# Designs tried in a protein design run: designed miniproteins, single chains, continued (2). Part 12

Each design is a single chain, and the fold is of that chain. pLDDT is the mean over its residues in the fold that is shown.

## One batch from the design tools (miniprotein)

Design m4388
Fold by ESMFold2-Fast:
Structure m4388 (fold): chain A 62 residues (1-62)
Amino acid sequence: SRYAEAARAAARAGDSAAAGMYGVGATSNKDWQAAEEAARAAREAGNEEGARGHYRSFLSAK
């Protein structure tokens, strides 16, 4: 998903707010690969709680 790539780029740039917004878009699309990529991007930025948040958002999406 392009949302996962955007979240990763934002996280690497240190923009946690943008990374969070793009991560929500990725998880809302029910794309487990996008959720995993967004979580990985958050971990690369040192945001372990954000990574867990992406997985939780994916699991709560209906």
Scores: mean pLDDT 62

Design m4389
Fold by ESMFold2-Fast:
Structure m4389 (fold): chain A 100 residues (1-100)
Amino acid sequence: SEPKLSREEIIEAIERAIEELERLKEEYPQEADVLDEVIELLKKAKEAIENNDLETLKEVIERLREIYAEMVRRKAHSEVVSFVGLLIHELEVVYKQLEE
């Protein structure tokens, strides 16, 4: 199993992911609206993790999966799609860790 991350390390990683999403919005302005929704979902995930709110974190992951499927279907930019896919995977790892 992977090393268990601290809550502080997870929150810092989410904050860095938000910074990268803001960069992607500048590079791919055509994706700005969807990336704004992803950023808001990551802010919601951060709050859920801080409050140990697994139900809200699960809802965030499910919504990100819907956004990912839509981006793949409409052939959004590969760098954006790949980054969102990575975020989903990382949040699922965090969710599993917080379930104990």
Scores: mean pLDDT 87

Design m4390
Fold by ESMFold2-Fast:
Structure m4390 (fold): chain A 100 residues (1-100)
Amino acid sequence: DEEIDKLIEELIELAKKAREKKPLSEEEIKKVEEEVKKILEENIVLPLEEALELLAKLLLGNPESPLVYEYLSYLRVQYPHLSPKELLELIRKKIEELAK
């Protein structure tokens, strides 16, 4: 879906701009990536708010990581009551909140 791909690209661009203002340390980035990998490997279901915060931190730390797409796909399966657009909008708000 071209619209969804465009929204994902807009989120990545927003995360890159937010990262310039408040960069995460290499240790924080590594911890977030390791936590995402564990969630994906062990099929862990987090509460929605925690899942969104983790994806927002991943985007702020490493927006071009293949883990971003893998975790986003995982969240779309775990929260089927949210449309892709609604999910991406919630992630955008979380990035903006964490970048303050």
Scores: mean pLDDT 82

Design m4391
Fold by ESMFold2-Fast:
Structure m4391 (fold): chain A 73 residues (1-73)
Amino acid sequence: DELRRQLQVIRDTMSPEEVAEFVGAMGDAVRAGDAQRALEIGERFARKAEEQGLPEAAEAARRIGRLLAEELR
């Protein structure tokens, strides 16, 4: 349930629209079996969160990317 905990951090800190964009993009990467894309999405979303002054959301986004990339190994 680590993935669920990290996703909750994002839900608590970012807009519903941004959460939907992140979940959609990450879901597409998982369905494609693309571990590298999962990492890229996590990093891009983390940078957007950092721009908004949300370091906890940035760390959560990177962690989600890494967790999903590990599952797609």
Scores: mean pLDDT 84

Design m4392
Fold by ESMFold2-Fast:
Structure m4392 (fold): chain A 75 residues (1-75)
Amino acid sequence: KKKIEMAKLFFDSLAKKAEDIYKNPEVAEEIRKIKDELEKTGNVDEAFDRVLEIVKKYMPEDVKNVELFKKEIEK
């Protein structure tokens, strides 16, 4: 319950960063799509894996932030 809500908020902030800082609205849309899928499936691990692949390719400075947040939410 709490993990899904925390992940959704994190993905929203990450999508905003993609459009505002990286100037990439397509990446922001893809992250929001993953957030919507997470709401339907509840699969936090799969959602983070998909977001991490996108972030590694398009948002390299944020890779560490995604990995750290995933570890925090797994506790």
Scores: mean pLDDT 83

Design m4393
Fold by ESMFold2-Fast:
Structure m4393 (fold): chain A 87 residues (1-87)
Amino acid sequence: SQEELVEEIEKLIEEGKEKLLKAKTEEEKEEIFDELVEKLTPLIQKLSLEDAIKVAERLVEAMGEAFGWSKEETDYLKDILIDALKS
């Protein structure tokens, strides 16, 4: 179901965030992020637009926390991603 798929994606995002927070170098963070994106892409493609927006927001928030982005930077990237998904 879509609900089970969203839960699986949210779990992967949380696990990815934990790995990113433990990473010691920017190179390690980029590697972990690339792996997370590769795992998430086929799952997100199966979601409804509404659920895709929801998980995309969670992903950007997790990235913002892991990379130390400002609230403004995180919100800006969420807006870009949501607009792209709606197009």
Scores: mean pLDDT 80

Design m4394
Fold by ESMFold2-Fast:
Structure m4394 (fold): chain A 95 residues (1-95)
Amino acid sequence: SIEEEVEKQVAKLKEAMEKAGIGKEEDIEKARIQGYMYLILQRHGEFDEAFAAELKRILDFDDEEIEDLRRAMEGDEAAERRLVAWIEEKAKKLA
């Protein structure tokens, strides 16, 4: 499943960070969020209603985050910056 694949990658990252003596819990949560986004996008192949519904269900995206992701995928650098900032803040709250 997507959840199993993301958690396996997150566990490997956490182990690597612990061995290197670097990183913080926020980095782990950020990697988890980004991993879900990547695998959901890979599964759907295009930005449709089903893709948006999965982002809302798994990552608690609202309509603003969905629109920012759509614009970022079209090359809107301002939307990409807003989405990155949202992911950073969400990761801090989950850490």
Scores: mean pLDDT 78

Design m4395
Fold by ESMFold2-Fast:
Structure m4395 (fold): chain A 61 residues (1-61)
Amino acid sequence: SAAAEEAKLQRQLEGARQALALGEKTGSRSVLLATRHEAAKLGTPEGEELVARAEEALSRL
């Protein structure tokens, strides 16, 4: 259902936000790359913001 797909997307966005925060805190290239990849798959403006933040964090490594 549409509600189930929306709930799934929100869980994936929250997971990506948490992974981004962990990657930024630890400086883990592998975590940041995984976060960028997963956020890009979402195809949402929020996902695009997470991709941009992950790329910025990666550029500082």
Scores: mean pLDDT 86

Design m4396
Fold by ESMFold2-Fast:
Structure m4396 (fold): chain A 88 residues (1-88)
Amino acid sequence: SKEAKEIALEGLKRMEEAVEKGATPEEINKIRQETIKEIAKVSSPEETAKLLGILTKGTNEMLKAKEAGDMAAVKKAIEETKKEIEKL
């Protein structure tokens, strides 16, 4: 749904801002978990599962890039995750 996509994109933006501010992996994963809970309120189980997969993959790629100190790779992970959300 459009609403589920909007929630996913806002959650991804919150995770990007948290990475830029030096948030911990635990804090970033908490934002992801909160985002999925909000998606589940407005979406089918099937769409929620797809968005969970996309956001989990995106979060893992962001955290790997952050650990490497590669902010260009963090931005790439965010843009690729955005594209996957928009394709639903």
Scores: mean pLDDT 87

Design m4397
Fold by ESMFold2-Fast:
Structure m4397 (fold): chain A 101 residues (1-101)
Amino acid sequence: ALEEAREYLEKAIEAAREGDAEKAVEYADKAIEALRKAAKEHPEARLELEEVIELVKRGIEAAREGDYEKAVQYFEEARRGVERIIAALPELVAQRQASLA
């Protein structure tokens, strides 16, 4: 789910750079769906995933307003957020297991 979200965000960034608001929003919506699935699979990362979803939503708003530079910025921040969550997952899982023991 997280890898799917990253791929859709990369496609949303490309579409926004091309000035294609329809494709940018379509790919961003698919990224949000993938992020919501990830939040169900990784409840330990739910808050971080909700923050990433908020960035994607702001990117969608910017793209709809024709502010493609701002849309790219939000989508890139969201993509970096996904990459940080992927890198942090082993530690977050270990911390949760320690707290439950």
Scores: mean pLDDT 80

Design m4398
Fold by ESMFold2-Fast:
Structure m4398 (fold): chain A 84 residues (1-84)
Amino acid sequence: SLEELRERGYEVGVEEGRILGEKLGLSEEETEILAEKLGEEAGEFAVYVAENREKISREEYEELSVETIRRGIELAKEEMEKRK
């Protein structure tokens, strides 16, 4: 289902976000914020791709995946700033 796909995308995004946070030397709290935001964006991207698979080109897919990561990072930065 689309909901299961969103959940799997979220799980992958969370894992990648934790790895990225550790690489960037973020605190445990900041790493968890980054993981959550990247998870949320990755989950929604997975659903969008499933719904639009035949309507987007490979180049558009790659551009959208980069924008998805960028949005997740920006949302995490905004959340970190609000808490500090």
Scores: mean pLDDT 86

Design m4399
Fold by ESMFold2-Fast:
Structure m4399 (fold): chain A 102 residues (1-102)
Amino acid sequence: LEEVIAALRPVARAEADALLEELAPLLDYPEEEQRRLLLEAEVELGIDLIRVAVEGVGVYDDPAVARRTLRAIVTRYLTAEALGLEELAAEARELLDALLAE
């Protein structure tokens, strides 16, 4: 996990604020759509972590792949917060804070 966080950190520092702003409209979506987006983000993050385990963190040398994983992380956080899933939202927030840490 630490290797994944380190590999994503440059993209996260450059783009996380813009992605949070871009994805903020998710907070106004119907609850059913928020739940669907959360599930999709969880699945995508899971697949990306398995891919890193199989292929190595070098998959994130492709900025498009790194941005896709970052988008899933941000979507997970925003939808978990919107749905009031306190434990999942806290876990997602910890991951974002780790990505943005100096």
Scores: mean pLDDT 81

Design m4400
Fold by ESMFold2-Fast:
Structure m4400 (fold): chain A 81 residues (1-81)
Amino acid sequence: HMAALVAEAAARTRALFRELYADNPAAARSAAHSGVTLGPGQAITSLRGMGYEDAARALAELVRLGGAALARALLREFYDA
């Protein structure tokens, strides 16, 4: 069940980042850059500061369940876009 919870958290985080990228690509890339270079905690802080609380909470849950390395790998998808 933990693997299923991690997969669900990753899917939710990815969906919210796709929505953010469609709406505000600069904000999405900035948050992804911070998360990849400084750690996912910095991406969470950036998202909250910009008012993207749902994306921030989803990313925090992904870090809690799957760890920082998995969260960074997901953020890199948007960093390289």
Scores: mean pLDDT 84

Design m4401
Fold by ESMFold2-Fast:
Structure m4401 (fold): chain A 62 residues (1-62)
Amino acid sequence: IIDELEKEAEEGNIEKVKELVEKEKDVRLATIILLKYKLIDPEKLDPNLTDEELKEQILKEL
């Protein structure tokens, strides 16, 4: 699953990235991939968020 997310993120396919993030259990790895491909602004992320809160924020920012 994480390999699929990285490929879609690299291609900039935001709709597929959103779908994969919603189903991904490893929210921290998903966040790292999105930051690597600049789909999310690191300045908008609160480092103290829980995994559930982080996932919600990521989906909102995408």
Scores: mean pLDDT 76

Design m4402
Fold by ESMFold2-Fast:
Formats: sequence, structure tokens, C-alpha cells
Structure m4402 (fold): chain A 95 residues (1-95)
Amino acid sequence: DKEKVEELVEKIEKLIEEIEELIKEIEEKRSEMSEEQQKEFDELKLEFEITEGMVLIVLGVSKVTGEYPSLSVLEKLLKELEELKKKMKELLESL
């Protein structure tokens, strides 16, 4: 379903932008973080980089094959990004 793929891609791209802004805001407060909070933030950043990389691979394969990405794969990536955003917001609120 083309419309559902386009809607999921738009939601994913928006979440990536929102997480990138959260990362910038948390980095500005790095000096206020405990060692445990710094480790948590670095782990969340790594998880984000991996998930963003997966999005780029999925969209790249789609462009090369001319086939739409799997809805289930896009939904999984969306959920992973939503959970990352939640964890980053919780970390920021703890600072």
C-alpha cells in the first residue's frame, strides 16, 4: 500500500529530526550529567545511529529495486524510534 508506506516514511523522518534535536539539547547539558547518565546517553546515541542506518538501508534498497519497503519493517523502525525518543526525553527531564 503506497499511501501507508509514504505516511510511515514521513513519520519516521519526523521522528529522526525530533531525536536529533533532543540529542543536541542533552549534549548541551553533558557537564550536568553523572557518569551513569553519560553512559546511558552514549548508549542511546549508538542505538539511534544503528536505527537511522537501518532506515537508510531500507529506503536505499527500495530505490534500487523499485519495490516499496515492507510495512512491517517500517512499523518496527517507527516503534524503535518512538521508544528512543521516550528514553531520551526521560533522560533530559532527569537533568
Scores: mean pLDDT 87

Design m4403
Fold by ESMFold2-Fast:
Structure m4403 (fold): chain A 69 residues (1-69)
Amino acid sequence: ASPAEIRAIFDRALAEALALAAAEGLSESEVMSRVLLRIAPHLDEAQRAALGRARDLAELRALFDSLFG
């Protein structure tokens, strides 16, 4: 997948996870886990390790943008 396609998948996964969190009261860590699960098949091991260091959604976005922005 191109960087633009990977970004589209990330943005869609985040929007869906946040909508579910609003409906069902998911924690920030559960939102992050759902986003990472959706994007993982499109990432190599180094990229997965880098994104796995994120402590919160803001850090996850910043790390993602450093790889694909």
Scores: mean pLDDT 84

Design m4404
Fold by ESMFold2-Fast:
Structure m4404 (fold): chain A 84 residues (1-84)
Amino acid sequence: EEEELKKKAEELDEETRKLGAEVAQEAAKENPEAALLLSEGLGSDLDEAIKLIEEAAKLLKDKEIQERAKEVAERVREIKKLKE
């Protein structure tokens, strides 16, 4: 139902923002440029956020941090689908 999709989008958005902030802090220790792109992505519209977060993931050499950055991008894609 419409209300269920709205609630799911809101919950996913909140969780994604928290995850993104954690990943940005971890990324800053390895690559400050990637951390900056992640932070800018979190403050951008959904389409720009996906692009910036994916670019940040490409700059990361640590596979665990890279996978977490990709998870943030995937969650932003899900939020976009739920809102459209």
Scores: mean pLDDT 80

Design m4405
Fold by ESMFold2-Fast:
Structure m4405 (fold): chain A 83 residues (1-83)
Amino acid sequence: MTKEELEKRINELHEKAVEAIEKGDYKTAGDYYEEIANLASELYGPNHPLVIKAYNLAIDYYKKAGDTEKAEEFQKRIEEAKK
């Protein structure tokens, strides 16, 4: 995908994440923020602030969904990106 296509996809996923949150579907919101983090990592590199922000949002929504294993996985990714 072009850079413009990737940025458009990130914006579309953000809108979908917000819709999932409004419906109380926190697991789906976490999944969308995971995809946003992956695409932002491709665009800006894995240690970019936008990637870390997306991982933190995924962690928050996975915790709300009761998916502590997924939340722990992304917390570890943030710690690894900080190194």
Scores: mean pLDDT 81

Design m4406
Fold by ESMFold2-Fast:
Structure m4406 (fold): chain A 82 residues (1-82)
Amino acid sequence: SMKELAERITKKLLEVLERLAKEYGLPEEVVEELRKLIEEAKKEVYEAIENKSEREAAQKLTAEALRVIGDMIDAVLEQKRK
């Protein structure tokens, strides 16, 4: 189901965040902000799943996942510059 897919992607994003935090020494504050962003993205996707078409929900899931990945990349790049 779409909810199952969203849950799996959320879990993967959280696992990637924990790995990047350890590998690049991300500050705890940055990690907490990214965790909140992931949870907010999940809520928006769940709202789309419940209130919109399957196509719109899939587009929202893709867009939110890419946004989170981009923010994680930015955090890693900023940390590597220090």
Scores: mean pLDDT 85

Design m4407
Fold by ESMFold2-Fast:
Structure m4407 (fold): chain A 65 residues (1-65)
Amino acid sequence: EERLNAEVEAALHLIQAAIAKKAGDFETAARHYERASEILAPVDPEGAERFRQAAEEYRKKAEEA
């Protein structure tokens, strides 16, 4: 149950990150990836780390854009 709830919440943030990326809003995309990583950390640490890295990448893009 906890894992399923976390995966659903993370998926919603990943959808918002994808929308933000398409709009060129890299700061919002980074924020949603960071939130997804935080939600997944206790149930899927490997997936959480991938999204944490994505958040760092898009945060850097936001600093340039």
Scores: mean pLDDT 81

Design m4408
Fold by ESMFold2-Fast:
Structure m4408 (fold): chain A 95 residues (1-95)
Amino acid sequence: MQLSQDELYERIREILELAKDPSKQQEALERLRELAKQMTTPNQYRLVANTAIQIADIARQNGDLDTAREALELAYEAALRSDGLTYSTARALLD
């Protein structure tokens, strides 16, 4: 079954709340990976990519380079499935 846009936003909100806790960043990333498996549209992949970038930024600020790298990898994979924003997303990942 297709995930509704409202359900997707709710799941992303829950993941971002977990990511605010430095001890739960890996859990947040794992939940985002599971959510990514349910994505089917470019716009949904774009939301996953942006969420992964936010997790990567938080992890980097906390010195968790392993989680940051994993989050950036997920963001790249999601960006490859998006359209319209692929270039902007890739540029943000390089910054």
Scores: mean pLDDT 77

Design m4409
Fold by ESMFold2-Fast:
Structure m4409 (fold): chain A 89 residues (1-89)
Amino acid sequence: EEEFLEEAVKLIKEKAPDIYKRWEELSKHLPEESRRLLTIMLYDLVVRGKLDEAKELLDRFEKILKENPKANPLAIVWDLYQWYIEKVA
């Protein structure tokens, strides 16, 4: 688990440094558990070469934070997960 997350972050940084930087900045808002799930979704998109979808995921995350600055982290993660499933399933 811990080793996987370290490798996932490393790969995102290597393949998509602009996406990694934006992810790092936006994820400061989330607790550790929520950041873990979002990192897994972002990793899957980057590994599959879906860089546009990875950017869309971060755009959606940023929009939710901007429109709902006091939103519950679980609600944010659930919304992003639903979007992710619809795009890649």
Scores: mean pLDDT 79

Design m4410
Fold by ESMFold2-Fast:
Structure m4410 (fold): chain A 78 residues (1-78)
Amino acid sequence: SMEEVIEKVKKYADELLDQLVAQGLTDPLLMVGLVNQSIAELVQKLAEEYGLTKEQQKRIMMEVSNYAVDLVDKRAAE
């Protein structure tokens, strides 16, 4: 389902951001760029697996991109 894809991508974004921070990345713009690129690749793969439409893929991308920006902002404030 679309909800399952959203949850998997959010978890992936959390794990990826933890890895980037652990590697010493501190630039929020670079982190957002890297996370969004990786999210786009994962959404495409999962959308094919789950049989999602292009419109559903766009909605997932909008939601998880917003989530990633908020997550990076939170880490940058720490």
Scores: mean pLDDT 82

Design m4411
Fold by ESMFold2-Fast:
Structure m4411 (fold): chain A 71 residues (1-71)
Amino acid sequence: MSVEQVEEEIRRIFRELAEEHGVDPNDPTVQRFLDMLLKEARRMLKTKSPEQVLREVREAIRSFVIDLAER
C-alpha cells in the first residue's frame, strides 16, 4: 500500500467508528486527533508494515472514540 492509501484507509476507519459511536467528525478536538494520527502513521510507516500501522491506528481511534462518547 502507498502512504496515500494508508492515510485514506485511516480516514475511512475514523469516519466509520465516529458514526458508530455518535461522535461528530467535524468537532475541532476530533479533527486535531485525526491530524495527529495521520502524522504519526507517516512516521510509523518508515519502520512498520502498512498492516501493522493500520492495526495500531484502528485501536487508537477506537479507544479515543469510545472514551469521547462516554463523556
Scores: mean pLDDT 81

Design m4412
Fold by ESMFold2-Fast:
Structure m4412 (fold): chain A 84 residues (1-84)
Amino acid sequence: SGTQLVILAESENTLYLLLFSMLLNEIKKNGGDVKKVEELVKQFLEYSDQVLEKMKTSSVSEQEKLLKEYKQYASKMISQIKSI
């Protein structure tokens, strides 16, 4: 059901936020650009909020597409943070 896809997306969001917190801590320990990481995390939070809201009113097919695009965006963001 569409509700299950929303719950999955919310679970993925929680996992990504935990990962970003861990990456931020590692960058802080290594004297890296903390402000750059915080800016990227803010962009991710704004994007994830928009995606999660869209999913609530979307068809199952659109929810599957949104979840795929959301995971791709998160992967790109993780790569950008890891390059700092």
Scores: mean pLDDT 84

Design m4413
Fold by ESMFold2-Fast:
Structure m4413 (fold): chain A 68 residues (1-68)
Amino acid sequence: MKEEIAELLRAGRVEEALARLREVLGAPEGQIGLDSVVAFFADDPETALLAITRLADRVTFTDEVYTP
């Protein structure tokens, strides 16, 4: 699952990657928290940064506590 989502993000298949993340995390589309994305890819810093970059428009940011 995790590696599959990473490959989708690397391929620029943002909607498919978001759908997979939504399925795994059980989050509504467009309302996935940044913390959840970072935690999911915690063992793959490069993929975590890629996910944040690709999904920046689709994830929720906390303005007081920000976890990159």
Scores: mean pLDDT 67

Design m4414
Fold by ESMFold2-Fast:
Structure m4414 (fold): chain A 73 residues (1-73)
Amino acid sequence: MRSKEVVEAEVFGKKGEVTLEMEDGKIVSVEGFGALALAYLQKAEEIRATSPSDEEAREKLAELAEEAKEELA
């Protein structure tokens, strides 16, 4: 079964509506603000997964947050 769900998303202090298209509980498409927001969340997850320490992850996440603030302005 395919369904559409509208959720409010916030990334680095920016808010917007996200339209998620789901099939069998999996996200198959994303429209609106959420597409950009999800891209930044995926980058954040990669940083956490590849960083050898929490401190290095925090530094890289701070850099990503500054980039996102400019792009989501």
Scores: mean pLDDT 67

Design m4415
Fold by ESMFold2-Fast:
Structure m4415 (fold): chain A 90 residues (1-90)
Amino acid sequence: MLEAPSEEEAKELALKQLEEWLKNNATEEELKQLQEEAEQARQFLADNPEAIAEELAKADERTKLQAAAALAIMDKLLELKKKKEAEEAA
């Protein structure tokens, strides 16, 4: 019986790589740039849900897994940005 956890595995791997990068190699400038790009990308997805659904429907399984991983990274970057802004505003 085959239930592949591929999407969850892809998300976990991507988040692990992001965490390792943030811990060891990330500069504040690089993180800020990625967070700004993530915010723009997430806003585009929110404004164009039908176009994104159509693109994903046409995508192969590998591309869908990469999209899921990219969304997980974007969400994590945005959470970190909000946390940083809250700490700086406190």
Scores: mean pLDDT 74

Design m4416
Fold by ESMFold2-Fast:
Structure m4416 (fold): chain A 79 residues (1-79)
Amino acid sequence: MAREAAEEAHRAAREAVELARAGTATREKTAELRERGVEAGMRAMEDPSFVTEGVGAALAAIGAAFEGGLANPEAREAA
């Protein structure tokens, strides 16, 4: 069960990265993928053996999509 939750988080993270690369990462779409990834990641954390690799990779990909993507114009203005 926890492994499937981690795989779901990975799928959400990969979709977020794909949208960011395609230049179609809207704030709403990215927020949906982030929420789905976080929920799946938190469920995966019930299994301590899956905490670092599965959840960490998914959260890193979602974070990269947010920081580098179109969802944060304030960060782009600061740069």
Scores: mean pLDDT 59

Design m4417
Fold by ESMFold2-Fast:
Structure m4417 (fold): chain A 80 residues (1-80)
Amino acid sequence: DSAIDRLVEFFSKRDEKVAEYVRELAGLTEEEYLENLSEERRELEIRMLELLFEHNKSKGNKEEIEHAEKVLEEQIEELK
């Protein structure tokens, strides 16, 4: 998937472990993802979300940034 390949390249330049995690997520079902979500994977997922949010901050307007921040907080809370 070209979208996954682009995400892996994006993260590999910032955090190699997050890039490896994104590659591992490719091809997993939602059920497999939930079954295999360990403490270490939660930490990687949170770091992935934070890196995406920081990147989007540089491109978004105030409303888009505030919405993305709320989504990030909700996703992090779900992973706890």
Scores: mean pLDDT 68

Design m4418
Fold by ESMFold2-Fast:
Structure m4418 (fold): chain A 68 residues (1-68)
Amino acid sequence: MATTTVTVTATVSEDEPETAYVPVTINGVTTIRKVAVPGAKAGERYELTLAVGEDGTVTLVSYKPAAP
């Protein structure tokens, strides 16, 4: 099975600490995925590295702060 690694920038939710909502497009269908970002601050932007499976599974591999 092929897994694609993608890097996206997302803003952490102000209503849910350590949570980011990321648009993921699979077979032309875009869905918003809820991704846990441990230690992230609400309202801050992070560069997330995600593993996206052919079946649409999204897993957080790593993250780092994006420039403010």
Scores: mean pLDDT 74

Design m4419
Fold by ESMFold2-Fast:
Structure m4419 (fold): chain A 89 residues (1-89)
Amino acid sequence: MEKLEEAIRRAVELARRSSPRARRVALLIAMYVAGAMLFPEKAEKYAEELEREARRRAEELRREGGDEREVEEVLEAMREAVEVIREAI
């Protein structure tokens, strides 16, 4: 529980300091982590969907002229969130 809460806090902090485009990806991460907290029986599905959707959104961000540093930061936050979700199972 605490690790999932911390992952949400980290994703929200990333969103707060990100550009509007990158902020949407960071908030997506927080949403999937919250989903795993609310529905632990679906945690693996949320981890898989988060990995897929965040990668897709990060590629869209890169393609639309997003900062490569922000792209890497959201991908790293996604990897950490996926790990925390899977560890909580």
Scores: mean pLDDT 83

Design m4420
Fold by ESMFold2-Fast:
Structure m4420 (fold): chain A 67 residues (1-67)
Amino acid sequence: VEGAYLFAKLTVASYAIRLKKLGAPEKAEEFRDEALKELDENKHSVDKVAETLQKAIERFEELEKEI
């Protein structure tokens, strides 16, 4: 369970860095903080961590299109 949570946090951080490099530091910070909060709330369930990570990836893809 903890391993899945740590992997998801690292994945979110990587996407946030990518958004910042694309010139959207404010969107990157908002994205990171929201996704990490949702992951922390669900960290005790592998299924919910996976679902939360999937939603974060979808949110990243939408933000990337806007930049």
Scores: mean pLDDT 81

Design m4421
Fold by ESMFold2-Fast:
Structure m4421 (fold): chain A 61 residues (1-61)
Amino acid sequence: SGEERFLKIVEKILNDEPLTEGEANATVLGLLYKYLGRKAAITFLEKNKDYSEEIKKLLEK
């Protein structure tokens, strides 16, 4: 499942291996899928780009 993929990504981090952009995004999606379910993960994807832009602006402010 997505949770298994998340654990493998964590293993890469523990081994000091760089994550691709896709792997980093998959980690966030995997956590949402695991804890909130598929509908929540889809909603996050639909809003993720707008949300990321808002967070970026807040951090730069």
Scores: mean pLDDT 62

Design m4422
Fold by ESMFold2-Fast:
Structure m4422 (fold): chain A 62 residues (1-62)
Amino acid sequence: KKEVEEIVEKAKEIIRENKNKSKEEIEEIVYEEVGPEMQKLSADEAEEVSAEILQEIDKIYS
């Protein structure tokens, strides 16, 4: 889904720009920036975005 892909790519850029911060800080920043866009998605689509965000953050810390 185009909207999901665009939000995920935006979230990944934010994560990369903030990779020197703690996992919790990155999570807060990302959800603050993309949260409003996620609210316009279905619950299933929002879960897909959240899963991609957590996976990208985990790649930095794992």
Scores: mean pLDDT 79

